# Designed miniproteins, single chains, part 38

Each design is a single chain, and the fold is of that chain. pLDDT is the mean over its residues in the fold that is shown.

## One batch from the design tools (miniprotein)

Design m1299
Fold by ESMFold2-Fast:
Structure m1299 (fold): chain A 79 residues (1-79)
Amino acid sequence: SLDKVLELGKKVLEALVAGDYATARKYLDEMNKIMTPEEGIGFSSSMLVYISSRVDGESDKESLEKAKKVLEDTIKKIK
């Protein structure tokens, strides 16, 4: 699901910022098992939106909602 892919992507980023490469690898592997090809195409753009929103001081919830919208819009254009 989109929500699960974005949550796992967020956890990979959090682990990388913390220097916890083992945890980052674990969540990346989980994400790759559930991510569809269409989700993969939109994923980098959605994660950039998440990072940008968080840098601008927006909440985790608001940032994830923005990222999810970008990913959904990308999938709709492909399908």
Scores: mean pLDDT 76

Design m1300
Fold by ESMFold2-Fast:
Structure m1300 (fold): chain A 65 residues (1-65)
Amino acid sequence: SIREQAEREVERFKADLPDVIEEVKIEGNKVTITIRSSTPSDELRAMATAVDLELLGAEATVNIV
Protein backbone atom coordinates (compact mmCIF):
# COMPACT_ATOMS: atom_id res chain seq x y z
CA SER A 1 0.00 0.00 0.00
CA ILE A 2 1.05 3.65 -0.32
CA ARG A 3 1.18 3.91 3.48
CA GLU A 4 3.57 0.94 3.77
CA GLN A 5 5.83 2.44 1.09
CA ALA A 6 5.68 5.85 2.80
CA GLU A 7 6.58 4.23 6.15
CA ARG A 8 9.64 2.60 4.50
CA GLU A 9 10.81 5.95 3.05
CA VAL A 10 10.35 7.61 6.46
CA GLU A 11 12.35 4.81 8.15
CA ARG A 12 15.17 5.40 5.63
CA PHE A 13 15.14 9.13 6.45
CA LYS A 14 15.18 8.37 10.20
CA ALA A 15 18.16 6.05 9.70
CA ASP A 16 20.06 8.78 7.83
CA LEU A 17 19.24 11.66 10.22
CA PRO A 18 17.97 10.19 13.52
CA ASP A 19 18.22 13.42 15.58
CA VAL A 20 16.65 15.73 12.99
CA ILE A 21 13.07 14.40 12.94
CA GLU A 22 10.72 15.99 15.49
CA GLU A 23 7.52 14.25 14.31
CA VAL A 24 6.08 12.27 11.42
CA LYS A 25 2.32 12.02 10.76
CA ILE A 26 0.86 9.65 8.20
CA GLU A 27 -2.87 10.21 7.54
CA GLY A 28 -4.21 8.25 4.59
CA ASN A 29 -2.00 9.28 1.67
CA LYS A 30 -0.76 12.45 3.42
CA VAL A 31 2.65 12.51 5.12
CA THR A 32 3.78 15.43 7.27
CA ILE A 33 7.44 15.45 8.32
CA THR A 34 8.44 17.96 11.00
CA ILE A 35 12.18 18.51 11.51
CA ARG A 36 14.08 20.50 14.13
CA SER A 37 15.92 23.67 13.18
CA SER A 38 18.46 22.27 10.74
CA THR A 39 21.26 22.95 8.27
CA PRO A 40 20.59 23.47 4.53
CA SER A 41 21.85 19.91 3.96
CA ASP A 42 19.26 18.51 6.39
CA GLU A 43 16.52 20.56 4.69
CA LEU A 44 17.57 19.25 1.26
CA ARG A 45 17.49 15.67 2.59
CA ALA A 46 13.98 16.22 3.98
CA MET A 47 12.82 17.74 0.67
CA ALA A 48 14.33 14.80 -1.27
CA THR A 49 12.36 12.44 0.98
CA ALA A 50 9.18 14.45 0.30
CA VAL A 51 9.80 14.18 -3.46
CA ASP A 52 10.29 10.40 -3.18
CA LEU A 53 7.02 10.15 -1.22
CA GLU A 54 5.16 12.15 -3.88
CA LEU A 55 6.59 9.89 -6.62
CA LEU A 56 5.03 6.97 -4.70
CA GLY A 57 1.62 8.71 -4.84
CA ALA A 58 1.59 10.27 -1.36
CA GLU A 59 1.11 13.97 -0.56
CA ALA A 60 4.15 15.12 1.43
CA THR A 61 4.73 18.26 3.51
CA VAL A 62 7.89 19.29 5.37
CA ASN A 63 7.76 21.65 8.38
CA ILE A 64 10.83 23.15 10.08
CA VAL A 65 10.60 24.22 13.76
Scores: mean pLDDT 77

Design m1301
Fold by ESMFold2-Fast:
Structure m1301 (fold): chain A 81 residues (1-81)
Amino acid sequence: SEVKEFEDILKTIEEEAKKMAETVSETHPDPKVAQEIVEGVYASMLAMARSLIKQVLPKLDKEEQERAEKLIEEIDKKLEE
């Protein structure tokens, strides 16, 4: 299922974003600049995933469309932060 692949991608994005935040906060000389960089990369990854989900949405069956729409809603909530 393409929706399952997107769920796995989003999980990977979350895990990588946390890992980056921890590493950059410990190693970067300016923690605020480090945080802004991590937030920018995270937002870009989420926006790309959202765009890909929207592109396949009309080709999915009704059950997968509902799952995909929920993923888009989750992404939108995260991007509002």
Scores: mean pLDDT 81

Design m1302
Fold by ESMFold2-Fast:
Structure m1302 (fold): chain A 83 residues (1-83)
Amino acid sequence: AAAEAAARRAALAAEGLAALIERARAEGRLDAIPALEAAPPEVHLALALARLAREGTLDEALARALAEEIEARAGVREDAEIP
């Protein structure tokens, strides 16, 4: 189920992002939140990944899940064929 798999990956990425934001809040790193909220969804994921990785708050598993979701949303997973 391609649509179901995509929805599951999106849900995992969203949960990962939410967990990272909650961790940032608990650690007093909420200064990134306004920038995250201003970005469109795909940029939100990319910005959150880059920012939290820079701050050292990002877990490797969550970083990988977010990176995969960014690539999926960019359509790279489907449109790999070039003439």
Scores: mean pLDDT 53

Design m1303
Fold by ESMFold2-Fast:
Structure m1303 (fold): chain A 68 residues (1-68)
Amino acid sequence: SAIETLKQAKKLLEEGKIEEALKLIDELSKDPKVKELIDKAIEEAQQKGLVGKEALIEILDKVIAELE
């Protein structure tokens, strides 16, 4: 499930395992629907001035919410 993989990536980010989280995000981005949601969430995070780990967590939370 894309939702379960997104939740796993978020947990990895919270644990400071950034590279492992980014690998899961890259795998999820091979699904065009998930990639569209990620790209939109990135633009929204950039508009809010979010950076780093906090931006990535916000992006994952937005994508999870939109898939539910």
Scores: mean pLDDT 82

Design m1304
Fold by ESMFold2-Fast:
Structure m1304 (fold): chain A 79 residues (1-79)
Amino acid sequence: KREEELARLEKEREEAERRVREYQGLIERLNEAGKRREEVPREYIEKYGPDVSVLERELKEAEERLEEVKRRIEELKEE
């Protein structure tokens, strides 16, 4: 029961870590594309803006999500 929940949270932690890496990759690509204006898909520009500022905020959100999952894992381990 508890072990199964812990295993699920560990899996979610791995997925959150992938999310963080994906945003880091997007930030790098947008930094380069910004120098050549709108080399990124229009949908990305609309969602994240023409530079990395919005993506850096999204990265921070993803990092906070990852830390939340880690905290939930520790709570289960300590109880």
Scores: mean pLDDT 71

Design m1305
Fold by ESMFold2-Fast:
Structure m1305 (fold): chain A 85 residues (1-85)
Amino acid sequence: SLSDEILEIVERSAREAAELYRKGDIDGAMKVIDRGAIEVRKLFSKMSPEERQKTTAELIQRLRSEKDPVVRTFGLTILNRALSS
């Protein structure tokens, strides 16, 4: 589903960005975040407002349970940038 694709993009992008950040590649981390946000925004544009709200709530719940603060922060950043229109 579109929701599953969004969840996978956010999870993968947040973890990839965190790895780059830990290696000191800040520019690389920001590029991954920006790319993830663009992809998530495209998928959100195919959803109804109700499906976007449901997917957003599920993302927030999953990110809040993330124990790695860098992954959690980057995941929330991707989500916030994807929702900004």
Scores: mean pLDDT 88

Design m1306
Fold by ESMFold2-Fast:
Structure m1306 (fold): chain A 79 residues (1-79)
Amino acid sequence: ASVAEIVAAGHALYDAMLNNDEEAAREAERRLLELALQASPEDLTRARKQFLGSLPAEDAELRAKVDAAFEVAEALRAS
């Protein structure tokens, strides 16, 4: 998976959560995890930093929720 694809999946999850679309959020989280497992550790780290850098600081709660999905993905990659 490319860095751009992982970043796009992160934005899809953020947008779904912002819109309170639970079904879209679940699907976006699944897609993010699938892409992260296919990515190199370096690409996953770059995608996480790029995604978080693109978010407004005011959305700390939503930022933390999507960042937690990246943490799960990185942990699965380390296993």
Scores: mean pLDDT 79

Design m1307
Fold by ESMFold2-Fast:
Structure m1307 (fold): chain A 99 residues (1-99)
Amino acid sequence: SKKEEGEKLIKSLLEHAKILFEEAGELSKTDPVKGRYKVLLTMIVVQSELTLALRQGILSKEDIRRTLEEIVRLVEEYVPEFTALVRRYVDAFLGRLDR
């Protein structure tokens, strides 16, 4: 079902985002510019996957909102210095969903 497909997609996306943010946190210890770049690239991938899933009817707007809040929690845990940056990107993306 589309619901099962959506749940599996969200789980996979969050598992991969966690790994990428953990790696970004390690990079930031020696090269904050590379760490920041990796966080931004992770956000581009996440937003692209969510946009595609919305267009395919696999995820609802509400599924996307919940998933992005979990993404922010992962950022707060692994790369807290970039939380405000990521929140700005998330808020801009969610604002576009409400149009």
Scores: mean pLDDT 88

Design m1308
Fold by ESMFold2-Fast:
Structure m1308 (fold): chain A 90 residues (1-90)
Amino acid sequence: MSIGERILERIKKLFEEFKKSTDEAKQRELAGQIAFLAWQAALLGDFETVDEIEKLVKELIEETKDNPFKRRLAELVLQAIKDLKKLAES
């Protein structure tokens, strides 16, 4: 299994934990881990994995619209991914 495939599998598990979490501190930790794994995929040049993560984060924003804190964390992760892709275009 490629490193990118392992990153994506781990991110999917973190997404499920994030959705189930009722603790804001845990939600911050999970959001940070997702952003860090997206950054690792980008450093490897694996933009297919980065694009898949971006799609999943956009879905997460829609799924969390009724929880302002979770939605804001998902928006921050999406922004981090967009900033990362912009840096990689240089």
Scores: mean pLDDT 84

Design m1309
Fold by ESMFold2-Fast:
Structure m1309 (fold): chain A 80 residues (1-80)
Amino acid sequence: NPLIQAADHLTLAYIALKEGNKEEAIEHLQQALRLLSQFQSEEAKEAQKHLQEALEAIKEGNLEKAIKHIEEAAEALSKM
């Protein structure tokens, strides 16, 4: 189930960021984006937007912002 796999990758990205592992977090966020790209619902688009913003926040070194966007993406997935 691609939605369950995407949710698992969001959880792993969150854990990686909490542990300071930015590279692992980026990999999991990219996997979640790829899994969600097959869906065209507004919730899927919202989740994808938040994942892109999380990736950008990691690049900027703003881990608090990255975590917040991962949480928002997980919320959007819960509505699918």
Scores: mean pLDDT 87

Design m1310
Fold by ESMFold2-Fast:
Structure m1310 (fold): chain A 71 residues (1-71)
Amino acid sequence: MPVTLLVTTSKGEEGVRKASEVAKGSPGTVKVEAISRDEVRVTFRDREAAERGGELLGGDPAVRAIRPAAP
């Protein structure tokens, strides 16, 4: 089942760009959408891909919060 995460950044557009590039580099990422100046919506193919992607994103200083979102 696809899993969608909403990523909030602390550095506005710069953070959105950085988070988007990290997400695109994560295996199993299906879709990356900037939905606001400080939020990126990332859809992963399955839970395992979302767990790996969430760990990579959570390690980035530009990422303030990560939360589950509806697909």
Scores: mean pLDDT 80

Design m1311
Fold by ESMFold2-Fast:
Structure m1311 (fold): chain A 91 residues (1-91)
Amino acid sequence: DELYQGMVDEASELLKKEGEELAKKAEEEGLDGEPILKITQEVIDQFNAQMAQLARDDPAAVNQETIARLLLEALETLKRKTEEYIKKQKE
């Protein structure tokens, strides 16, 4: 469905933008932002892999609610891993 593919693409762009913002904030604190961008790409890759697998195994489960839930889980993972990286650098 073109509508759901657009939502998946939009979710990936949102994750990318959030990661860029987190990397910029880290750089403003004198930290390297590159590891945050790498974490962001890994989170995006996992989200896209999960959506692709779901579309193959259970196309009926590919809906707005599922995409939104997986996006929120991906955003939480991105924030957690970024916070862990920043904390480790400040030690």
Scores: mean pLDDT 84

Design m1312
Fold by ESMFold2-Fast:
Structure m1312 (fold): chain A 64 residues (1-64)
Amino acid sequence: SDALANTERIRALPADLQEELNREREETMRRVMELMSQGKYQEAVAVLREGVERVDALLAEGEA
């Protein structure tokens, strides 16, 4: 639900900010995939949560 809402918000931003958010998402997913490959699913969830918080902060900054 929140992820979908954030996707809509990202699409409303200028292209350069969308690229910045995409880079942040790629880095977060890279860390998540590495942890999952090691069976560290709880740590992967924590990294996802941190990534969501970073995206939310960037969205708030871009929308201000």
Scores: mean pLDDT 76

Design m1313
Fold by ESMFold2-Fast:
Structure m1313 (fold): chain A 96 residues (1-96)
Amino acid sequence: MYSEGAQADDGTAVGASASGDRVGFTAIGNPELARKAAEAAAKAMGGELVAYSEDHATVRGPGTPEQARRAMRAAAEAIGGTLVKSKPLAIPVGGS
């Protein structure tokens, strides 16, 4: 299991988690960025986009932590953001 996050310059955040052969992506605030992130991630890890909605997309691939990292980096680049790997789980509201 592996999780990572990325944030765009406008404050849009994209989260990613990997488990087995799947990597899920969620973007809060911009469905177009969620789609771009998922497409870039699928391409980077050699997987396929298997589910897509307004704020969530799922990519299926080999699902290794290394591929999740490559997918997250590609997703961050696609949305013009910076990969943030300070914590696997974001603490909601603040830093408590």
Scores: mean pLDDT 60

Design m1314
Fold by ESMFold2-Fast:
Structure m1314 (fold): chain A 87 residues (1-87)
Amino acid sequence: SKMTEEDREIVKRVMEELEAPEEERERVLALETVEGAMELLLRLQLRREGFSERQIETILNALREKTQPSEAEIAEFEALEAKRLAE
């Protein structure tokens, strides 16, 4: 979803609460989507908590797996379902 002005103000406030560096704030605000901004904010929080970049990627991948299947995963599921119905 594209960020509205209100979404941008909320994101700025969250970044202030996280004490995000100006460079990271610029990166987050340059994103066109709320989802992209939230992922960067989560990365900042996890780095602040002492997680390594490898651990952060593992956490983010686990969250993606639990929240919604990707289009590729949906397509794979649909292909398996079609094969099951054809048997």
Scores: mean pLDDT 69

Design m1315
Fold by ESMFold2-Fast:
Structure m1315 (fold): chain A 97 residues (1-97)
Amino acid sequence: SERLEELEERVEELTEKIEELPKIETKKIPEPILEAEVHVGLALMLKGLKMPKERILEQLEEALEALEEYVESGSGENKDRALAILEELRKILEELQ
């Protein structure tokens, strides 16, 4: 429960930070966004396989770390895609409660 609450707070914090980034249109997807998408995909797979919650949360934490790296870069490239990942993360966390 506390771990879930901490992850939910990180999602909200990252959402606010990414929304403040300048919107830059590009055909290139930043590596941290791709890394976050991979970890969300793994979390969904583990959830479907009924794996322990702790294993799913580890993948969600890695997705958040990748998005934090994206924010640290200061780039607004594909920020709408990063925000979409955060919406999926929020949904998964809600379903794990």
Scores: mean pLDDT 86

Design m1316
Fold by ESMFold2-Fast:
Structure m1316 (fold): chain A 110 residues (1-110)
Amino acid sequence: GDPEKVAKAGAELGKEVVKGDAEGSSKSAIELSKELGVPVDEDKVKKSSVVESSYISTKSLIEASKRGDTESSKSGALEAAKEVGVEIEESSPSDLASTGAGGGLMTKGL
């Protein structure tokens, strides 16, 4: 895989997981697996939950590392971890307001 593209795909996965978006998380998991060169059943992954998409992505990162692509696997894992860690600690309330409520207007009833 391309470490730069895998890093970008990992970051997108982390963002979608933090949002709790099942469709976004599954799409990002498919994209990450493609950039890693790990085949996945895209139709099955599209039906996965946020947790299942995270698990599938982790398996793809491990598989890529086993195939000798440790740089791509490491870059994707690092960027995904940064997004999950930073966003959960700092932006969870604002992310809930923006993603779950469609911005502050929906928090008060639009």
Scores: mean pLDDT 68

Design m1317
Fold by ESMFold2-Fast:
Formats: C-alpha cells, sequence, structure tokens
Structure m1317 (fold): chain A 59 residues (1-59)
C-alpha cells in the first residue's frame, strides 16, 4: 500500500544520505554518481543534481 511504499522510500533515502556523506568524505566520486542516479530513480532530481555537483567538485 501507499504507506508501506512511502516508508520503504524514506528508509532508502536515509541510507543513500548516509552513504553519500561517507562517499564525499572518502572522495569516492564514482559512488557519489551512483547514489545520484538512485536519487533520480526515486524522483529526487534536486538531490541527484546536488550530488553530481559535489562529485564534479572533487574531480
Amino acid sequence: GAAAEAAARAARLEELERRGVRAYLDSDVQTLREIAEEYRRLGHDAAADALLAAADSLE
């Protein structure tokens, strides 16, 4: 149902945020781009764009 889908999406976003922070601290550009792609698949285009900009700033 919609509530279960929303909860699963929220949990996925929290996990992506944690991984994104770690990847940024590690200067792992490839992982940041993968996380950005996943944000885009989840409909979070602004978050995806921000992560791609962060990845570009490290490269």
Scores: mean pLDDT 82

Design m1318
Fold by ESMFold2-Fast:
Structure m1318 (fold): chain A 58 residues (1-58)
Amino acid sequence: MKAELEAWIDRLEATYGIPKAVLRDWIRQGYSPEELERIAEKTPAMAEVGRAAAREIA
């Protein structure tokens, strides 16, 4: 991945608590970084959903 994308993933993990593995999976599904940031900002529960998904994936 490009350095810009990795820096963005690091920022979303630090700000919203969404695991990097989950963020990478969502990008792979077709979500853009801007769309994911907007969703995370407006849906606080996404951080908890992401943490649960990461634990299940291991």
Scores: mean pLDDT 69

Design m1319
Fold by ESMFold2-Fast:
Structure m1319 (fold): chain A 80 residues (1-80)
Amino acid sequence: DLQRKLDLLERALELAKEAEDPVVRLGHLLEAARELGLSDEFAYEVYDELHEKFNIPKSQGIPLEKVEEAIEELRRQIEA
């Protein structure tokens, strides 16, 4: 399910950039998940994984640069 995570993060990043938000928020992930036909639960899981991965407090959104890092890592894993 690396492809599903990649698609979710790419769309959430686009939504955050369109909103001129410096962070990806849960709302961006939920909107992206619904557009892609993914569950809300999957969006919650991915959001939690990003907080754990980058040691970000759960009260804060994920900085756009960190989401871009996660996207590039997922692309490398898929193409390996």
Scores: mean pLDDT 86

Design m1320
Fold by ESMFold2-Fast:
Structure m1320 (fold): chain A 88 residues (1-88)
Amino acid sequence: DAKKKAELEALNKELLAKAEPKVERMRKEWEKADPEEKEKLREEYAKLLEEMVEELLKKLEELYPEEKEKIEEIRKKMEEALEKGREK
């Protein structure tokens, strides 16, 4: 269990580190963005979040194969949250 938790934490740290410069860039662009640019930034951010969550869920499924059904439920909830974010 401790090893599986450490592997998941390591992946999460790696994904956050990779995303940080992109998120910071988007944040700075958002401050001076017009409505059209903000719409594009929202889509870019949504895609970044989707990619990060998908990698984490894939790793979680590999580490906890018995929890595949629960992981699939989490994936669906994330898709719903992302869809609501796109609504405005």
Scores: mean pLDDT 77

Design m1321
Fold by ESMFold2-Fast:
Structure m1321 (fold): chain A 96 residues (1-96)
Amino acid sequence: ERIELSDEEAEEHAEEFRRMAEIYRRMYEELGLESFRLLAEVYERLAELLRRRDYEGAVEIARENEEPLRKLFEEDLAKNPEKIRAAFERIRAERE
């Protein structure tokens, strides 16, 4: 598959990553869980790279961070499933 996005598609993806970064930052502020701080940082960087049309850089960052972040997030989720779910649902509702 060809990894080529139109300017509109790139902006849409960047905006999605920016929104997710805001949610994760808020989750970190409320829960103090390290996985959400790192998720917010990664998603903010992905949004920046997509806005700059650095698709290869965005893919590289996503690839390098996916497994470590998934492991850390799963560990936090296993320890705090109800708190994470409640905070995420509330933060999502506040933005909608």
Scores: mean pLDDT 78

Design m1322
Fold by ESMFold2-Fast:
Structure m1322 (fold): chain A 64 residues (1-64)
Amino acid sequence: AARVRAVAINEDGSETVLLEDAPLTPEVLREAYQKAVELGAKRLRLTVEDDGRTYEADVEVEPP
């Protein structure tokens, strides 16, 4: 099963770890995005690990 690490990237470039090792589900992704929005983060960085393969995706966080 795929695992995900989620990190919020703030406007000053600092990082806040939101999830270190969680199952890759829509609910987990929604929770990570919501936490990034609440922090006022600029981007949400997702690192996905799936059977020895690593993928990274950056998602822009839209202001409210």
Scores: mean pLDDT 81

Design m1323
Fold by ESMFold2-Fast:
Formats: C-alpha cells, sequence, structure tokens
Structure m1323 (fold): chain A 63 residues (1-63)
C-alpha cells in the first residue's frame, strides 16, 4: 500500500477509535499517520503530506 493510503487508513482507524471512546487507540493511530506524513515529505511528496496532515488535524479535534 502506498504511504499516503497507509496514512489515511490510520486516520480512519483513529476516527473509529475516537467514536468508540478509545482515545488511547485513536492517539496511537494519529501518531502513525504523522509518521507517514513525514515519510511523504522526505520523499518529496509535499502535496500528499499536507493533505494527510489536514486529515490528521481534523481527526485530532475528536480527541
Amino acid sequence: MELYEQGLRHIEEARRAAAAGDELTAGRHLGEAYGYARQLRAAGDTASAEALMRELFEAGRLL
């Protein structure tokens, strides 16, 4: 799976965990998504990294 898609899957899992009241699991998945955003930026894919960071920011508001 591509880095961007992996990051989005972690954000989706974080949203599900947050909806279930599992803030610890949600926070862990957001941390993993941040790692993928950093890898995308290091690879020169700034647009995908910024898109993933926007999704991460919105998901973080649920915690």
Scores: mean pLDDT 84

Design m1324
Fold by ESMFold2-Fast:
Structure m1324 (fold): chain A 82 residues (1-82)
Amino acid sequence: DPIKKIEEEINLFLKRQKLSLDSTITVPQAGELLSSLKNKGLLSDDQIKSIIEELKKVFDISSGSISASKLKEIILKVAKEG
């Protein structure tokens, strides 16, 4: 199940960074997660573009931080739709 694999990789990424779903992550950390998911074949280039567009609607990227729980929600939403 690719959705379960994506969720597991997100949870493992947060654990490696010593973060939880209640944490904020930096824009570079979000980029590292998305690149990891793409390199593992779990997300396509088109899905990555859709995730970035959804993130821009929800977060002020100029603040330098993103909610980990909202990032996970958006990634899983796009993965389920594509």
Scores: mean pLDDT 80

Design m1325
Fold by ESMFold2-Fast:
Structure m1325 (fold): chain A 67 residues (1-67)
Amino acid sequence: SAAEAGKAASEALKNGDEEGLLAGVQAIADSGIPFAGDLALQAALKAESLGNDEVAARLREIAERAA
């Protein structure tokens, strides 16, 4: 479910699990939730602030695809 995907993404972000974060954000986008693109963009901005430019770029691609 979208709630489970959101929880998984939040947990992955907290633990520095970049692949889990990407998978969780992608699952949220795939669920068709309104503002899924905005959520992916917020995750990308946070990844950039942590110095994870590659993860941030991949999250931006998810955000663009969800828009």
Scores: mean pLDDT 73

Design m1326
Fold by ESMFold2-Fast:
Structure m1326 (fold): chain A 55 residues (1-55)
Amino acid sequence: MSDEELEALAREILATMREELAAGKDLSATMARLNELPPEDRARVERILEEMILA
């Protein structure tokens, strides 16, 4: 995927994570979305998520 597509996907995954945490659920849906990605794309999305969370 392009960097813009990975950033957009990271924003969607972050929204899913926030929604699960707000509902008092575990991160199962967030993890499922990450697990569907190839290892290279997953590593890039995880890095983008880390930057978004730390900002």
Scores: mean pLDDT 79

Design m1327
Fold by ESMFold2-Fast:
Structure m1327 (fold): chain A 93 residues (1-93)
Amino acid sequence: MVIDGSTPLDDQIAIAQQARDNNWNVLIIGNGVNNPTVYSILLQSSGRKAQIAATDIGADTRIQTIVGDAAAAFPAVRAQLTADGRDLVIVYG
């Protein structure tokens, strides 16, 4: 699944809750500061597990954040992440 900043906020929140509850492998592209509510829901899922496991999942395996021009990167990164079997991609920018 892929969502971006044009996705309605209520839908972004609902999708983030699904990702949290189902342990989806999530990639966040761009500056997640633009939607702290969605980001905090995803981080809460990781933070509620064992401290080391939550850090590992959040950093490397579950939630990855790419800092950069999300709009410029999105088409190429979206194609790659679909091929890599990501459950959710969120683009902010």
Scores: mean pLDDT 53

Design m1328
Fold by ESMFold2-Fast:
Structure m1328 (fold): chain A 79 residues (1-79)
Amino acid sequence: MKEVELAGKLTAEELVKAGVSEEDADRLVLQALLELGVDAPPEEIVRKTMEIAVEKGLLSEEEAEKIYEKVMKKLKEIK
């Protein structure tokens, strides 16, 4: 799995755990990929997804920061 694909999957999984629907989580990740492009660093995809979730009122800024940290920790563990 490419690192960007893995980042998107892990981000969607953590969003669902936080109470976002699977459909909304997938759409948020897709929007981040469309805005930044597939050549963006994985960390920027995660960050942009969190930013969009907060802008849409799906997460608070505090919840988004916690999810960002969890996803980044998992990405570092998998390499």
Scores: mean pLDDT 81

Design m1329
Fold by ESMFold2-Fast:
Structure m1329 (fold): chain A 98 residues (1-98)
Amino acid sequence: AEEALEHIYKARDHLSKAASIIADTMSDEQSKLLAKAQEKIDEAIEAIQKKDFDKAIKYLQEAIEYLEELRKLTKNEEAKEHIEKAIEHLKKAIEALK
């Protein structure tokens, strides 16, 4: 579980950086997708703490879906790279929970 949490925290750091880069230009749709992804990440952390790894994997998969949509809407290349790295870290977290 510790390895999965480390990857989740790295994903959160990348999302924070992406959000900072696009803060002044973020659409309402991008803001909603980011908020939903962050909510699912927080729910995954809580599930891991409760040792409900199947539920944690489901929440991480849902977070990845929201981030893939956010990535498609994001035109800034630096922010897009941070979103892609966040997705990669969440995928590594899922593998660590299997």
Scores: mean pLDDT 90

Design m1330
Fold by ESMFold2-Fast:
Structure m1330 (fold): chain A 62 residues (1-62)
Amino acid sequence: SPEIEREVREGERAYREGRYREATYHYGEAVEEAIKTGDAELVAELAKRAGEAYRRWRASEA
């Protein structure tokens, strides 16, 4: 899906730049789109990335 690919690329860019809040948002949007496809493996992979970004975001606000 072009939508999922775009959100993953934006999330990866934000994560690499230390913008974990934005990375969490983009990976989260990718998860929402992946759920609509019924691809459980893709959903699990993207949810893991969103969770990693979320943990780093929360740590950066401590």
Scores: mean pLDDT 87

Design m1331
Fold by ESMFold2-Fast:
Structure m1331 (fold): chain A 67 residues (1-67)
Amino acid sequence: EKEKEKEELIKKFRDAGEKAGYHTGVDLARRRGLSPEETQALADRYAQLGKEKGEENAKLFIEDEEK
């Protein structure tokens, strides 16, 4: 059960990070006046970075909670 809870938490952090990253990329592209194609590429890149950071943060949070 504890392992299943950890997996669910990691998924939530990944999903949240992905969404936040996507929005960050779109906002940054708008500020730079990028084309729609460049905006999509930047948003996708930041979504991936956010997803990876979210997963990392979830694992660190779980480790800290177990101390």
Scores: mean pLDDT 80

Design m1332
Fold by ESMFold2-Fast:
Structure m1332 (fold): chain A 96 residues (1-96)
Amino acid sequence: SAEVQKLLEQLEEIELRITELELQAFQALRAGDLAGLEEKAAEIRKLTEEARKITKEFLANPEATEEQKLRALVTLISIEATEFVVERMVERARAR
């Protein structure tokens, strides 16, 4: 359905944005810019929460195929893994 496809596209757009933010977070870490790193981490956290909400709506939609549900779950796992890595970067940077 068009609604299911739109939700999947929104989730994939969030994943792309988080990938860009991860690269920026890494650059901030390398530059010793703790404030910049923390700002990128906060934006990633906000987007991860949005991705979780979209995924819940997607999984609750009876028109979503098993393949589409699997794609949504894999995308969410990727997003959550990136959030975890960036949060570890913040903790490590604060310890310096």
Scores: mean pLDDT 88

Design m1333
Fold by ESMFold2-Fast:
Structure m1333 (fold): chain A 61 residues (1-61)
Amino acid sequence: AMTPIVAKVYVEMAEDGTLSPAAAAFARRVKALAEQNPDVRVELYSEKATPEQAQAAADAL
Protein backbone atom coordinates (compact mmCIF):
# COMPACT_ATOMS: atom_id res chain seq x y z
CA ALA A 1 0.00 0.00 0.00
CA MET A 2 1.25 3.48 -0.85
CA THR A 3 1.64 5.82 2.13
CA PRO A 4 0.29 9.31 1.36
CA ILE A 5 2.51 12.36 1.88
CA VAL A 6 1.18 14.26 4.91
CA ALA A 7 1.96 17.99 5.05
CA LYS A 8 1.37 19.41 8.54
CA VAL A 9 1.05 23.19 8.31
CA TYR A 10 1.23 25.26 11.48
CA VAL A 11 -0.47 28.66 11.23
CA GLU A 12 -0.70 31.42 13.83
CA MET A 13 -4.28 31.32 15.11
CA ALA A 14 -6.03 32.79 18.14
CA GLU A 15 -7.65 30.40 20.66
CA ASP A 16 -11.05 31.01 19.00
CA GLY A 17 -9.69 30.04 15.56
CA THR A 18 -9.31 33.60 14.23
CA LEU A 19 -6.63 33.85 11.52
CA SER A 20 -4.70 36.96 10.48
CA PRO A 21 -5.26 37.95 6.81
CA ALA A 22 -1.72 36.83 5.95
CA ALA A 23 -2.15 33.44 7.68
CA ALA A 24 -5.51 32.88 5.94
CA ALA A 25 -4.03 33.78 2.52
CA PHE A 26 -1.10 31.38 3.07
CA ALA A 27 -3.40 28.54 4.21
CA ARG A 28 -5.65 29.04 1.15
CA ARG A 29 -2.62 28.79 -1.18
CA VAL A 30 -1.43 25.58 0.53
CA LYS A 31 -4.94 24.07 0.27
CA ALA A 32 -5.17 24.98 -3.44
CA LEU A 33 -1.78 23.38 -4.19
CA ALA A 34 -2.72 20.19 -2.29
CA GLU A 35 -5.92 19.86 -4.37
CA GLN A 36 -3.72 19.34 -7.47
CA ASN A 37 -2.04 16.23 -5.96
CA PRO A 38 -4.21 13.28 -4.78
CA ASP A 39 -1.21 11.69 -2.99
CA VAL A 40 -0.84 14.70 -0.64
CA ARG A 41 -2.90 15.16 2.53
CA VAL A 42 -2.75 18.61 4.18
CA GLU A 43 -3.59 19.18 7.86
CA LEU A 44 -3.80 22.61 9.53
CA TYR A 45 -2.57 22.97 13.11
CA SER A 46 -2.21 25.71 15.72
CA GLU A 47 -0.67 25.74 19.21
CA LYS A 48 -3.49 27.89 20.66
CA ALA A 49 -6.62 26.55 18.89
CA THR A 50 -8.22 23.14 19.49
CA PRO A 51 -8.12 20.54 16.66
CA GLU A 52 -11.85 21.17 16.13
CA GLN A 53 -11.33 24.93 15.74
CA ALA A 54 -8.40 24.37 13.36
CA GLN A 55 -10.56 22.02 11.25
CA ALA A 56 -13.41 24.59 11.20
CA ALA A 57 -10.97 27.28 10.03
CA ALA A 58 -9.67 24.95 7.27
CA ASP A 59 -13.24 24.18 6.14
CA ALA A 60 -14.03 27.94 6.01
CA LEU A 61 -11.18 28.52 3.51
Scores: mean pLDDT 71

Design m1334
Fold by ESMFold2-Fast:
Structure m1334 (fold): chain A 67 residues (1-67)
Amino acid sequence: MLEVLAEYRVGDLVLMLLEVTGNTAKIMSVDEKEYEEAKQAGRYVVGKITEVHSSETWEEILEKAKK
């Protein structure tokens, strides 16, 4: 099972922190509907993995996650 360090809910997205290395982090973004469906079905959540940097604003992080 993929280890999730932290979860954040923002609008229609669930952001999951997967790993942190130096000034970068890997975040998995999942649509809220897919997240809930996966949990109800008892299956693993699969989403888009995006790298973010500590110098990025919250708005820049959300822009990457939305893609």
Scores: mean pLDDT 71

